# Designs tried in a protein design run: designed miniproteins, single chains, continued (5). Part 51

Each design is a single chain, and the fold is of that chain. pLDDT is the mean over its residues in the fold that is shown.

## One batch from the design tools (miniprotein)

Design m17759
Fold by ESMFold2-Fast:
Structure m17759 (fold): chain A 81 residues (1-81)
Amino acid sequence: SPLLEEYERRVLGLYVEASRRLAAAKSAEEIQAILDEFRARLEEVLAEFRRTESDPEARARFEKGVAHLLAVLEREARRRA
C-alpha cells in the first residue's frame, strides 16, 4: 500500500531524528523529554493513519511497526542511562 509505505517512512524519519537527539542528550531529564516527545508524535501519526486507512490489516501492520520503533528507541535510551 502506497499509503502504508508513506506513513512507515514518516515514522522512520521521526525515529531517526529522536535517535540523533538521544545521542546528543546530556542528562536523564533530556533523555526522558525526547522519549515523551517521540511517544506523543507517534500517537498523533497513529491517529492520523487510523482516520485515513480503513483496512484492518494495514492498521495492524502499522501499529506493530510503530510499537517496534518505540521499543528500539526505549532500548537506546536505557543504554544511555
Scores: mean pLDDT 88

Design m17760
Fold by ESMFold2-Fast:
Structure m17760 (fold): chain A 116 residues (1-116)
Amino acid sequence: MLERLRELAERARKLIDEAVKTGDPELVQEILDVVREMAELVLEMTRAGAPKELIDEAIRLLSELVAYVYRHLPREVAFKVAKILAEAADELGEIAGPEVRDRMYAELQRELSRAR
């Protein structure tokens, strides 16, 4: 699953770079679909009882991508990505407790800070 997350993150970054150049709304939809797939993989890893180190790395990869969206795409797209992340974070809290949800938000905050 972690390798798949890395592949999805690279694909999404390329889609974001293309969307910035073209303004194509279809590329925006593909980006949202990739973010949803990454979020679902993080949830699946957590449900499967993956080691903390792998879950933390998966959260970091997702958070890096969300920060990249916030830097490069319009606020409207960033808001949609934030909603996907918030829904995933809430579901993480239900699966593994609020500490894991809080770690996801903390990692996003770190990645957003590193981008400035």
Scores: mean pLDDT 81

Design m17761
Fold by ESMFold2-Fast:
Structure m17761 (fold): chain A 69 residues (1-69)
Amino acid sequence: DKQKALQEYQKLQQQLDDLRQQVDDDSGRALAEAPTPEEGVRRGRAVADAAQPEIDKLQQQIQQAKDKL
């Protein structure tokens, strides 16, 4: 069971890392493609805000997997 929990933890951590990289890439692209710096910041925040529920869900699942260790 601890071995399964460790595998689940590692898988979820990788998924969180992948999602964070995607959000950073999408946010950076939104900033670079925006017509003004102010619009770029606004679009970047919108990308981060839209991803926050999935990040929160993954963090909760990671914490649950860690608690089983």
Scores: mean pLDDT 83

Design m17762
Fold by ESMFold2-Fast:
Parts: C-alpha cells; structure tokens; sequence
Structure m17762 (fold): chain A 80 residues (1-80)
C-alpha cells in the first residue's frame, strides 16, 4: 500500500512538472481553453471519488495535480 502510494505520488509530481513546463510555452490565447479542459478533468475525478468508481488513490493524486494546474493557469491569466 505505502509503496504504491509513493509511486503514484512520484508519477503525479513528474507529470505536474511536465504540464507546468508546457503551460509556460503556450500563447495567452490558449490559457483559457486549457483551464476549461483541466476544470472538466477535475470534475471527472471528483465524481469518481463520490461514486467509488475506479482507483481512489490515483483519483486523489490527480485532483491535487489538477488543483495546482488550475491555480497556475489562473495566475497566468490574471497576469495577462
């Protein structure tokens, strides 16, 4: 259990770093569209947690990653 939790966290952190780097390369016109897609993904994982459908550990880490991406994009949009 703990080993799998650590693996999931590590992969989520690696993916987050890659996604943040991609956002840094996007033109401002794409920020709003990407924010909407990430918000939709967040809603999907929130529903999975409510219905207990799928892997809860993966869904919880995905939600944390998505929340950080949303905050970063909102900051970027506010700066434009």
Amino acid sequence: MKEREEEVKRKAEETLEEELAIIDTLPPEEYQAMLELIREAKRYYEEQLKTSDGDRLVAEEALRQLERLIAYLEERIAAV
Scores: mean pLDDT 76

Design m17763
Fold by ESMFold2-Fast:
Structure m17763 (fold): chain A 92 residues (1-92)
Amino acid sequence: KGPKSLAAFLGGLAAILGGLEVIRADPSKLAAGIGAALTGIGAIATSMFTGDARTAGLEAVNAGRIVIENAASPLALALGAAAVAGGAAAIA
């Protein structure tokens, strides 16, 4: 598998962890955290089953953005940034 597919996979994983951290830090953001986690799962699925690194990367960037916008902790910001970086690397 190519480095771009791996970058999208890792970005999706970071988005899942970031979505969960958003919920942990602020339970009122449950919907946003779930949305980020599901989008991260989508990025992983796209990278694994289609090989479309560009689409998977875009999904990871979108999930990371949701995490960053809803971040209430430094860990959530770091995980969201990691998701965006992984997604951007997949798109490049």
Scores: mean pLDDT 83

Design m17764
Fold by ESMFold2-Fast:
Structure m17764 (fold): chain A 76 residues (1-76)
Amino acid sequence: MEKYREEMKKILKENGLEVDIENAAQVAAAALRMVADGKTEDALRLVENANKVDSLENPEIGKQMEELKEQARKAR
């Protein structure tokens, strides 16, 4: 659990974003911002780690992960 939270904080800091990592909607919004900035792989890493945190277990996070995988596929 803590390992995934620390990785999320690191990814957010690397991208200059400050969000409440316990808030699934804020995490999803940060991932979408990363995609808009062309950092789809960072967004995927953020969502993958969020999906492994029980307190963030949410269908919305799962949907964002699938959408980000599709965006990464199209960018190749």
Scores: mean pLDDT 71

Design m17765
Fold by ESMFold2-Fast:
Structure m17765 (fold): chain A 80 residues (1-80)
Amino acid sequence: SLEEVLEEIRRKLAEIQRLIAELLKRGQQAAVDALLRRYQPLLEEAADKFNETGKVEDAEKLLALLDELAAELRALLAAA
């Protein structure tokens, strides 16, 4: 359901914020900045589309991008 996808988006955003904070504490600013430069435009486009349509499918696309970003951040943290 849309409510379940939005709850997953909220949890994923919290995870991403925690991962970024931890990477910054470990001096990984340049790696974080590189990922954010890649993902921010895609995330903004997906979020804007969902805000326009309100469709579950568009929320799921946003969640998929957040999942991908979180996986990239987890990989960086594991290597740091």
Scores: mean pLDDT 90

Design m17766
Fold by ESMFold2-Fast:
Structure m17766 (fold): chain A 98 residues (1-98)
Amino acid sequence: MSDELLEEMEELISEKFNIPKSTIEELKKWLDDPKNSLLDVYEKMKKLLQEKYKKSDEEVEKIFQALFFMELAPGIQSALKMSKEESLEFFKEHLEKL
């Protein structure tokens, strides 16, 4: 179901950018919080990723794009009637382009 798809996408982002899965989960929670604007989330994420994980500005932008695409993935899956495997492949192809 959607929870398993999200967990697998979080693992793919974690592996691609060499960031702990727990950190990816925390960043997703910031994106899901309706009190946060996208700009506030981006600035907070940039600070964490640069200070703790020594990521460049370019890497931060790629991570933000990957997280944003992950948030859209359940909607895309539903709209296009994609299987879990098709949704993961689509997400993986998107990550490879980053």
Scores: mean pLDDT 78

Design m17767
Fold by ESMFold2-Fast:
Structure m17767 (fold): chain A 95 residues (1-95)
Amino acid sequence: SHMLKEELERLEREGAVLYTTGGIFYAASTSEKDPERRRELLEQALEFYRRAKRLYEEAKRIAEQLGDTERAEELTRQIREVEEQIKRVEEELRK
């Protein structure tokens, strides 16, 4: 269980870094005037957000195995937040 707790903390930290990186690419896309370059930045943001979501989902599974209900609920909220960012980027990439 101690090793699982360390893995959980690692996944949360790595997920947060990926989420922040996705946000940086998204912010860059909002200032980009070239449509092709904007699309590339949005595609990068999407990839980082999807990676962050996967790490948070893994972290949530470990929190559930540990019986850490509060942490699992917090990770569920973080996953939902990442999903909203993914949806936003996908809608912008659609046209």
Scores: mean pLDDT 91

Design m17768
Fold by ESMFold2-Fast:
Structure m17768 (fold): chain A 95 residues (1-95)
Amino acid sequence: RVEGLRRRAEMLKRAIDEVLKRYDEALKNNASKEELQDLLSEIDTLIKEVDRLIAEARRVYEETGDPLARSVVEELEKMRDILEKKKTELQKKLN
């Protein structure tokens, strides 16, 4: 159901927002390399979860034509771009 997709996207967005806040605090507070490696692992996991939900939302859109499913895809793609940028920045900090 498209409402289920929206709820799952909202939950995932909250998880992403929390990880991004921890990322910002870790960089400001000169967090250890171990803490940064943990954040990198969490970001990688979130990217995989976003990719799976994008695939599901695209399938729902193809099957139903529901514009809400398309909206979910667009929001998730935007979140994926943010996570990929943060992953790249974090990898540079670890090198």
Scores: mean pLDDT 85

Design m17769
Fold by ESMFold2-Fast:
Structure m17769 (fold): chain A 61 residues (1-61)
Amino acid sequence: SDLERAIGAMLRAIGEAIDSGAIDDPEVQRMLTESAKLMKQGKFGEAARIAEEAARYAASL
């Protein structure tokens, strides 16, 4: 489900940010915050997409 995908993507993004030392990066924080806002609005597919982008960006740092 989109909800399970969003939760999984968010957890992965946070884990990747911690592993790469990027948890305090402003762009990582912006993307994680936006994903959380979308989840609060029930927009789980969009939330998952942004969290997946956050994970990729954090891994590139």
Scores: mean pLDDT 86

Design m17770
Fold by ESMFold2-Fast:
Structure m17770 (fold): chain A 65 residues (1-65)
Amino acid sequence: SLDEKIEEFAKKVAEAIKNGNFDEARKISLEMLRFIKEEAKSDEDYLKLLNKFTEYVTKYIKYLS
């Protein structure tokens, strides 16, 4: 599902940040933001998907810290 894909990529971003690999974290984040923009059905949906992605990244950063 789209939700599962967003969570999995958010987890990869969090892992890259935890490992100090900020170039990789940025690269994955930009690809995911592009994907969210293409998949979003409306501007409101886009914002909801963006918020979901950032919430998952924050969750996994705390978990991995």
Scores: mean pLDDT 84

Design m17771
Fold by ESMFold2-Fast:
Structure m17771 (fold): chain A 90 residues (1-90)
Amino acid sequence: SAFEEIAERLRRAIEEARTTRGAPLPQEVVDAAIAEAQARLDRAVATAPVPDEIVELFRELLAVVREKRDEVALRLLRESMDFFERVAGE
């Protein structure tokens, strides 16, 4: 299913974000990106049923981005949100 593909991609993104160090980013850039991703997730949940597992995996990825504050974690968050919106919007 679409949500199984999203969950697998999120688990891989979380693992890569935890294990791969990128260049550090300014706190304001990280905070703005987290706020945007949270708003996108909240909008998606408000418009259609999203499995709790997907929401929890996004929360875990957001926590990794807050901790790492680097380009790799931010890129993986962005790519995961883009994939989720494309696939779940079908």
Scores: mean pLDDT 87

Design m17772
Fold by ESMFold2-Fast:
Structure m17772 (fold): chain A 94 residues (1-94)
Amino acid sequence: MADRFAAVAAQATAIGQKAKDETPGVTAVFVSVTLTSPTTARVTITIIAENKEAALKAAEAVAEGLRALPQVTSVTVKELSDTKVEVVADVDLS
């Protein structure tokens, strides 16, 4: 479990960092990974941007990156504001 959790956390961090680096107008990206059960986790990536276009572009890149991971079972994009978007992924660690 610990090794799979660490791998998912590292991959989620890399996906968030890439979206920040490759999307002009993104000001901050926050990555959180929490256990939802002994064998499942939730990845939350929060994107803060200067405008809606940058926030949505970064969120789409993050969602695509997370969907490409074999452990990811679902991805949801939540528009919290025009400048703040949260991408939530459920992960199977079994």
Scores: mean pLDDT 85

Design m17773
Fold by ESMFold2-Fast:
Structure m17773 (fold): chain A 86 residues (1-86)
Amino acid sequence: MLEEKAAELEKRATLDPSLKVPKYAKEVSELLKESAEKGGEIVLEEHEVETQEELDKIYEKVLKELKEAKKKGEYKVIRLAFKHKK
């Protein structure tokens, strides 16, 4: 189930306690809430990250993707999970 998959990915996102909240996290969260309210499709993504810079880059890309989708009248609920390589 998509719900179960999303929960699994969210658990993985907390595997690296050394990483700080990404700089765009709040803006991405607000767009994701809007997309969910509009009946957006759930898209599951897993990324490997070692550094804060990589995490920030992923959130920047997601922010851009959500903004572009919204401009086209498409809504996507992107669920991110981060896997630490060490």
Scores: mean pLDDT 66

Design m17774
Fold by ESMFold2-Fast:
Structure m17774 (fold): chain A 118 residues (1-118)
Amino acid sequence: GEEGIRYGEETARAAAEGDYEKAREYGEKAREQGPGGAGAGGLAALGAAEAGSYLAAAYAGGAAGGGKKLGEDKKNAKLNGEMGGGMGATAGAASAASGDEEGTEAFRGGLEAAERAA
């Protein structure tokens, strides 16, 4: 749903800014909203995986998988990235079908900022 997507976007923004506590809070809320928030996190993880960035994939995978570990998960970045990548493929197809291109671009921007900061 719309709220889940918004929480997913806030997770990516907070992570890109280095605010891992806020990113974790929003990631948890995104997860609670079900597929919408998980889908948004999955899209971000797909982009990160294509770029080969385990750190960015961890941020996005944290959003998809519940965000509680986002600030803790630099060490688990690979597992979070792999989980988010699979979800991203499905969410990407759904986003394309629904025309949610602006939301996808927001997540990509956040991941690019996170990669530049790393």
Scores: mean pLDDT 47

Design m17775
Fold by ESMFold2-Fast:
Structure m17775 (fold): chain A 66 residues (1-66)
Amino acid sequence: SMQQYIMTTSNMGGYTFSPQNIQMMVTMSQGNINVMQNMWTNVVNYVGPGNTYISTQHVQQVFSQM
């Protein structure tokens, strides 16, 4: 599932996404895995190295720039 993709990729990268943030990203991607991958990459790049917590505001801010 797309939720499992985000959870697995985030765990490998050491990032923490809330269940609400995962659901938001799945909803915004509308089932498109390429959009989901792009969103995840943009969110972690926006937050930068050394910050392992991803907030709802980070997800919303990145999505608004796409």
Scores: mean pLDDT 70

Design m17776
Fold by ESMFold2-Fast:
Structure m17776 (fold): chain A 77 residues (1-77)
Amino acid sequence: MEALEERIKRLKERFKKMDKDGNGEITFDDLVEALKERGVLSDEGIEEAKKIFENLDINGDGKITFEELVERYLKRL
């Protein structure tokens, strides 16, 4: 299993690839585009991503920052 620090590092790299605008935030559309680029085109995969996004959007602003993503990850560990 990966150490917590390694998991956070991988999460940060993944976030940077989704943050196409470089603004430090991702939208659901950014997540969907990243999944399409990785060949995830199934309706089930998109629905799962949507549920994860909705659960991570703690501020209810329709965007996820890297901080919010990391805090949600840490709360489950």
Scores: mean pLDDT 67

Design m17777
Fold by ESMFold2-Fast:
Structure m17777 (fold): chain A 94 residues (1-94)
Amino acid sequence: SLEDEKAYLAAVTMAAIAEALGRPDVADEIIRLAQEGYERGDPKAALERAVELVRKHLPPEEADFVMEAVNKVLSAPTIEEAARIAEEAVRKAQ
């Protein structure tokens, strides 16, 4: 579904931002959760666990930036617009 595709994209976007912020350890764990969630047909549960990792391991300002990007991806009307938002957020984190 579109909602499941956006949830997967949001989790992948969180991982890319975490890597750009110098946290490849957090990025790797988020990607693992996203892949497992996709294979299991439950990307929303994977996204919720990824959100917990970001809030635990990133400073508050960086976690807020990640969450703003995630909320914009999830609010996008199409997967193409969600992907555009994701790419822009990753570029800004670099």
Scores: mean pLDDT 87

Design m17778
Fold by ESMFold2-Fast:
Structure m17778 (fold): chain A 61 residues (1-61)
Amino acid sequence: MARSERARAAAREAMERAHIDGFYVTRRKTAEDQEAARAAAEALREASRRYGRETEVWVAE
């Protein structure tokens, strides 16, 4: 479960990053973790974009 555990951890990290809009990114990111996060971020990007779009308008107003 090392691979799946790493993928899950990277996915969760990408989730927080998309949610925070890239706020806490000062960590020792490994290429393998980023590779797993990219796959997860692909799905979260759609959700984060929808959320970000609403948030952007909110901040503007």
Scores: mean pLDDT 51

Design m17779
Fold by ESMFold2-Fast:
Parts: C-alpha cells; sequence; structure tokens
Structure m17779 (fold): chain A 75 residues (1-75)
C-alpha cells in the first residue's frame, strides 16, 4: 500500500540519519527526532481510529506532554 511504502521510506531515511547522529556523538538529537517521528505516526493513527474529537484531543495532549518530558530529560 502507498501508506506502508511511505512509512518504510521514512523509516529508512530516519534510521540512516539516526545512525549518523549517533556516530557523531549526537545521541540526544537522534532520540528527539525519533520521538517526534513516533508522535507523528501515533497522531495519524489516532486521527484515523479515534471514536470522537474528545478522545483525539486527549491523545494529542498526552503526546505533547510525553514529548515535553523527553525533551526535559535530554536537556
Amino acid sequence: SAEYEAEVAEFRAFAARAEELIAAGRTAEALREGARRTAELLLRKAEREAPDEETLREIRERIERELAELDAMLA
């Protein structure tokens, strides 16, 4: 499927970039980019599967909070 092919291409691109960042000692940047990518995937899934707008809002708020907590830990 087009969605699957796009996800695989994005994953491969991210994996290559993350490997370069880690090799350069920039592990925190690799983790931040990975978390952002995961958040985008989770949000797209929630937009498709959430039963109502309130549930979708709650999922967005949880994702934003988790990203903020990760960023604080990696600072």
Scores: mean pLDDT 82

Design m17780
Fold by ESMFold2-Fast:
Structure m17780 (fold): chain A 86 residues (1-86)
Amino acid sequence: GEEAATEEILEELRRVHAETQAKLKEIVEKYKDTNEEEFQRKLEEAAREYLEKVEELIRKGEELGAKPELIEALRRGRAAVEADLA
């Protein structure tokens, strides 16, 4: 039901967040001292991958019948990250 669908999406979101944090840490460690353009490119790449994963979670959540409040929160969070890229 709705509760199980919501829990599944939240668990996947936690995995996406952990993966994104690990990737950002590696980018900072490897590229911060190289070249500003390369560093910015790597950060933008990680942000785009995050946006794609969140979009997929929104679709999956809607298909499984997750709570509308969660879907709306995911859409707002994605929009905030997308705005930071512009």
Scores: mean pLDDT 84

Design m17781
Fold by ESMFold2-Fast:
Structure m17781 (fold): chain A 106 residues (1-106)
Amino acid sequence: TTVTVSGGGTYEEGSSATLKSTYTGSGVRSVTWYLNGKPLITVGANGRVLSMDESAHGRFTASREGNVVTLQMNNLEKSDSGLYTATVHTTDGSTTGEGTELTVVG
C-alpha cells in the first residue's frame, strides 16, 4: 500500500481548499485525515464519514471514490494551517503517506 496526498499550498482565510489522498492496495477498511498528527475525519469503505473532530464540524466534509479520498474544506480559518496526512487502514495494517502543508493567511 502507498499513500499520496495533494492539494496543499497557501489559501486565504474564508476560502475553500480540496485535499486528495490517492492510495494503492486492497482490503481498505477506512481512511483517516490528520492535521498535525491529530485525527480530523475518518471515512469508511463505503465512503461514509465515521467520525469527525469538532473543529471540522460544519466546515469540512470527506468522500471516497475508488482509491481517492477527498477532504473538502470550506470557510478556512488560520487554525486550519499545518501538515495534513492521510492514513489508510487495511485488513493487514495501516499505511501513512507523506503529507501536504496547508497555510491559511489573511
Scores: mean pLDDT 83

Design m17782
Fold by ESMFold2-Fast:
Structure m17782 (fold): chain A 61 residues (1-61)
Amino acid sequence: SGLDVGVGLLVKELGLPEATARAIASGKATEEQKQLFKDKLISLGKSEEQADASIATVQTL
């Protein structure tokens, strides 16, 4: 139920492809998809530690 909300936030806030956002939110992301998410967060001023915490957070939705 929270998956679509998490996907929408990742697409809207980070400009991730929907397929990548859905994979991250469902805990099924490849290393490439997780790296793309981290790279986007770092480009927005987040640290690598904050990016890792963000992945963990969306996977619990």
Scores: mean pLDDT 74

Design m17783
Fold by ESMFold2-Fast:
Structure m17783 (fold): chain A 95 residues (1-95)
Amino acid sequence: MEEAVERAERAAERAVKRFDELGLGEQVRPSLEAAIERFREGGNYVSAASGAVITAIGASVEAKLTDPSKEEEATEITRELSREFQRVLDEIEES
């Protein structure tokens, strides 16, 4: 569990950093931090991960509508975050 939490934390921090570079970090930070906290508490992992991914998708859509030049990167960040969170959830479920 600690290793899975550390992986989720690193994935979230990487996503926030990349979204910060796009000017969208403030939109995703609270949800990603909340997801990490829930992973640590051993609570509703699916809800926490889903909330973070939904927020990242929202940021990606915002990028597409407000600055299309950022759409590709925002979409890539969202896909990477979603994939990493799914791996962490799968690992926790197998534990």
Scores: mean pLDDT 71

Design m17784
Fold by ESMFold2-Fast:
Structure m17784 (fold): chain A 77 residues (1-77)
Amino acid sequence: AAAYRAAVAAIRQQSLDDFVKGAEELAETEEEKEKIRELSKNPALFNYVADRDPELKKIKDASNTAFQAAVAALDAA
C-alpha cells in the first residue's frame, strides 16, 4: 500500500539523517563537519569512507540496526 511505502521511505530517510548527524557529532572542528557534509552529498562515497573509519562504521551500523528494527516494528503493527 502507498501508506506502507511512505512509512518505509520515512524510516530510511531518518536512518540516513541519524547517520549524518552522528558523523557530525564525531567531528572535532568545523572543517571536519564541512567535510562530512560534502561527503553526505555522495551517499556511496560516504558509505565507503564510513566502512574504513571505525568510529563512522559504528554510527553507520547503529543507523542500519535502527532502520531494520523500525521496519520490523512497522511490519508487526
Scores: mean pLDDT 75

Design m17785
Fold by ESMFold2-Fast:
Structure m17785 (fold): chain A 71 residues (1-71)
Amino acid sequence: SMSDLEASIAALRNLQDGMVDHALRHGRPDVAEETRKRADRLIEQARRSGVPVTREQLLALVNETLKRLEE
């Protein structure tokens, strides 16, 4: 539903803000920008398809951001 779609996008935006902020606090503006762009692409895909963002996509965003911060 539209309500489920918008709720999933709101959750992803909150996660995007948190992960971007986390990367910036770690002195990694490159990772912050990569994370912002990845989340923006997921939102664009969700809006285009009408399919809500999944829990698995949210976990993948977190895991990839944390992995990049270790590099």
Scores: mean pLDDT 89

Design m17786
Fold by ESMFold2-Fast:
Structure m17786 (fold): chain A 86 residues (1-86)
Amino acid sequence: SEFLQRFQELLQRHQDLVALVKAAQANGVLIDAAAQERLREIDDLLRDFQQLLLDHLVNGKPGLREIEETFRRAERLLDDFESRYL
């Protein structure tokens, strides 16, 4: 499924960012509360989106529009984090 592949790509991007933050912290870099909060918001969104996407694939609800809007929101949050911190 193209949606499952796209979702896995978002999960990989998030995991890569978490790994970079952990590496920075391990080297004594203080990660500010705003960066930590943004990563938590992305994690929460992706966790909720997994269930939403599974429901869509099984039942056709929510509709394609809501799924696409949620993908765009996740992509924007990841892009914003990368532009601010990478």
Scores: mean pLDDT 85

Design m17787
Fold by ESMFold2-Fast:
Structure m17787 (fold): chain A 61 residues (1-61)
Amino acid sequence: SIVDEELARVEAAFNDPSASKVEKFQLIVEAHERVLAAQASPEELARFRARASEITEQLLA
């Protein structure tokens, strides 16, 4: 699904030591916009948002 593709992209970026914190935040925002543009189901959107929230919390720590 589009959510699985975008989550894989976000996870890869999160685990990339060469990417800055700001770049990781930008990728999460862009991934969220792509998921919305793809008209993912409310259930899939909630799944994306839950994981994106966890990653965002780790980046803010």
Scores: mean pLDDT 83

Design m17788
Fold by ESMFold2-Fast:
Order: C-alpha cells, then sequence, then structure tokens
Structure m17788 (fold): chain A 70 residues (1-70)
C-alpha cells in the first residue's frame, strides 16, 4: 500500500519533508489515494515555485509511489 512506502520515504526525509509526507498520508487515510495524489502534486508544485528542490523531489517521489499503487 502507498502509506507504508510513504512512511519509509519519511524516515530519510528532513523534518519539513516529513510533515508534508504525513499530511499526504493523512489525506489518503481520511479521503482516498486519489486525494493524496492531488495533495502530493500540489506540494511538489509549491516547493518547485519556492525553489525548494529537495522538497519538490520528495513530493515527486510521493506522487510516483501513490500512482504505482492505483
Amino acid sequence: APVELLEELAKTASPEQQRDLREVIEVIRKESPQAGLRKAGELAEEHSIAGDYEGAQTMARAVQLILDAL
């Protein structure tokens, strides 16, 4: 399931990236994997616009993990 893979990704992430990944996980749990996918994509775009390449890359990996589970 995508949640377990996102939790593994969070173990090597910065505290800020961990907060974003936990937010995506909570959206998946409360709503759906599709909602989590939208949230991860939104966060990836926000980090890219802000010039946070590490945050953007972490969220792009989250998007890939969720898509592979759909």
Scores: mean pLDDT 86

Design m17789
Fold by ESMFold2-Fast:
Structure m17789 (fold): chain A 95 residues (1-95)
Amino acid sequence: SEDERKKNEILSEANKIKTEVEELYKQALDYLDSQKRYDDGIRLQMLYIAVLAGIHVLEEMIKRNMPLEKIEQYFKDVKEGYERLKKEVERLFKS
């Protein structure tokens, strides 16, 4: 169905975000640790874990064949979390 196609597209995009967020977090954490900015690293890890947890819940919603509208709404929250993480990394590296 069209709903199954859209769910598969969301799953694909979520997996892409997962790869991008893991790479971004690794690079940022390596830099912060090299600068001994441990508190900034811990705060960044909290944002990182929230995005990963969101993706995990989204994958489970799709496996459970939940309504597309709920999956789309939660996917929006995941994307907003990733944007917050990117902005925080930019802020920390400009400071």
Scores: mean pLDDT 88

Design m17790
Fold by ESMFold2-Fast:
Structure m17790 (fold): chain A 90 residues (1-90)
Amino acid sequence: MEENREKARKLIDEALKVTDEAYQKAKESTDPEEALKIVNEAMKKVGELVKEARKYAEQASPEDLLEVRHAGAEVAVRIGEAITEILKKS
C-alpha cells in the first residue's frame, strides 16, 4: 500500500516537473517550431507517467486515484498554457 502510493506520487511529481520545464522552454523559445516540438515530446512523456501513476494509485486507495486524476487535469491546463504562449509569439 505505502509503496504503491509513494510510486504514484513520485510519477505525478515527475509529470508536473516535465510539464513546468516544457512550459518555461516554450515561453523562452524564439522558434515556434522548436517550442512545439518540446511541448509535444513533453506531452508524450507526461501521458505515460500519468498512466503508470494511475495503475499504482488504483492498487493503493480511492484517495490516491483522485489525486492522480487532479494532477492529470493540472497537467492538461499547463500544456494548454504552453501552446497559447507559443501561438502568441507566432
Scores: mean pLDDT 76

Design m17791
Fold by ESMFold2-Fast:
Structure m17791 (fold): chain A 95 residues (1-95)
Amino acid sequence: SKTEELIKKIEELKKEARAVPNSQRSDFLGTFPTMEEARKVLEKVAEKLGGKFTELDDDRFMVTWTEGNLTVTVGGARDPRTGEVGFSVTATYTP
């Protein structure tokens, strides 16, 4: 499923972040065709990983959570010309 595919990518980035302390790691996760699909899938990802989906405005969102000294953020933005939502994950491990 899309949810499980995204979780796998996020878990891999978390592992990379832990291997290089005090350095921000990031990866492009892909696109959703609509904000509604992005919200539904990322709310499930957030629930499984202990984060919360937050809509910053009509075109931008984030899911953020902390695992001890690891901070993870999934951020995304809608392209007003296409309606597609691009999103990336960022993780930083600060022991």
Scores: mean pLDDT 83

Design m17792
Fold by ESMFold2-Fast:
Structure m17792 (fold): chain A 87 residues (1-87)
Amino acid sequence: SVPTAAQLKSSIIGFLRLASRSYEKLGEFELAEYLREVAERLETSSVDEALALVEETIKYLEEYSDSPEVKSLIAHLREQLKQLRAA
């Protein structure tokens, strides 16, 4: 079955929280904090607000680093964004 917008939002929030904890363990405190704050903002967002916030997050990450790990994070968020737009 196709995931709902609410299920996709929940998935993105969970993914960002896990990414935040991983970056905190690597000493990337600024990136970890940013991802945590985005996840918190997503919890109370509408679908339209969530779309805009995920797009803003992708743009921030593209300017932050070109590391394979950040590129993987961006690729995952782009796929989730595509699914959320279709929901």
Scores: mean pLDDT 85

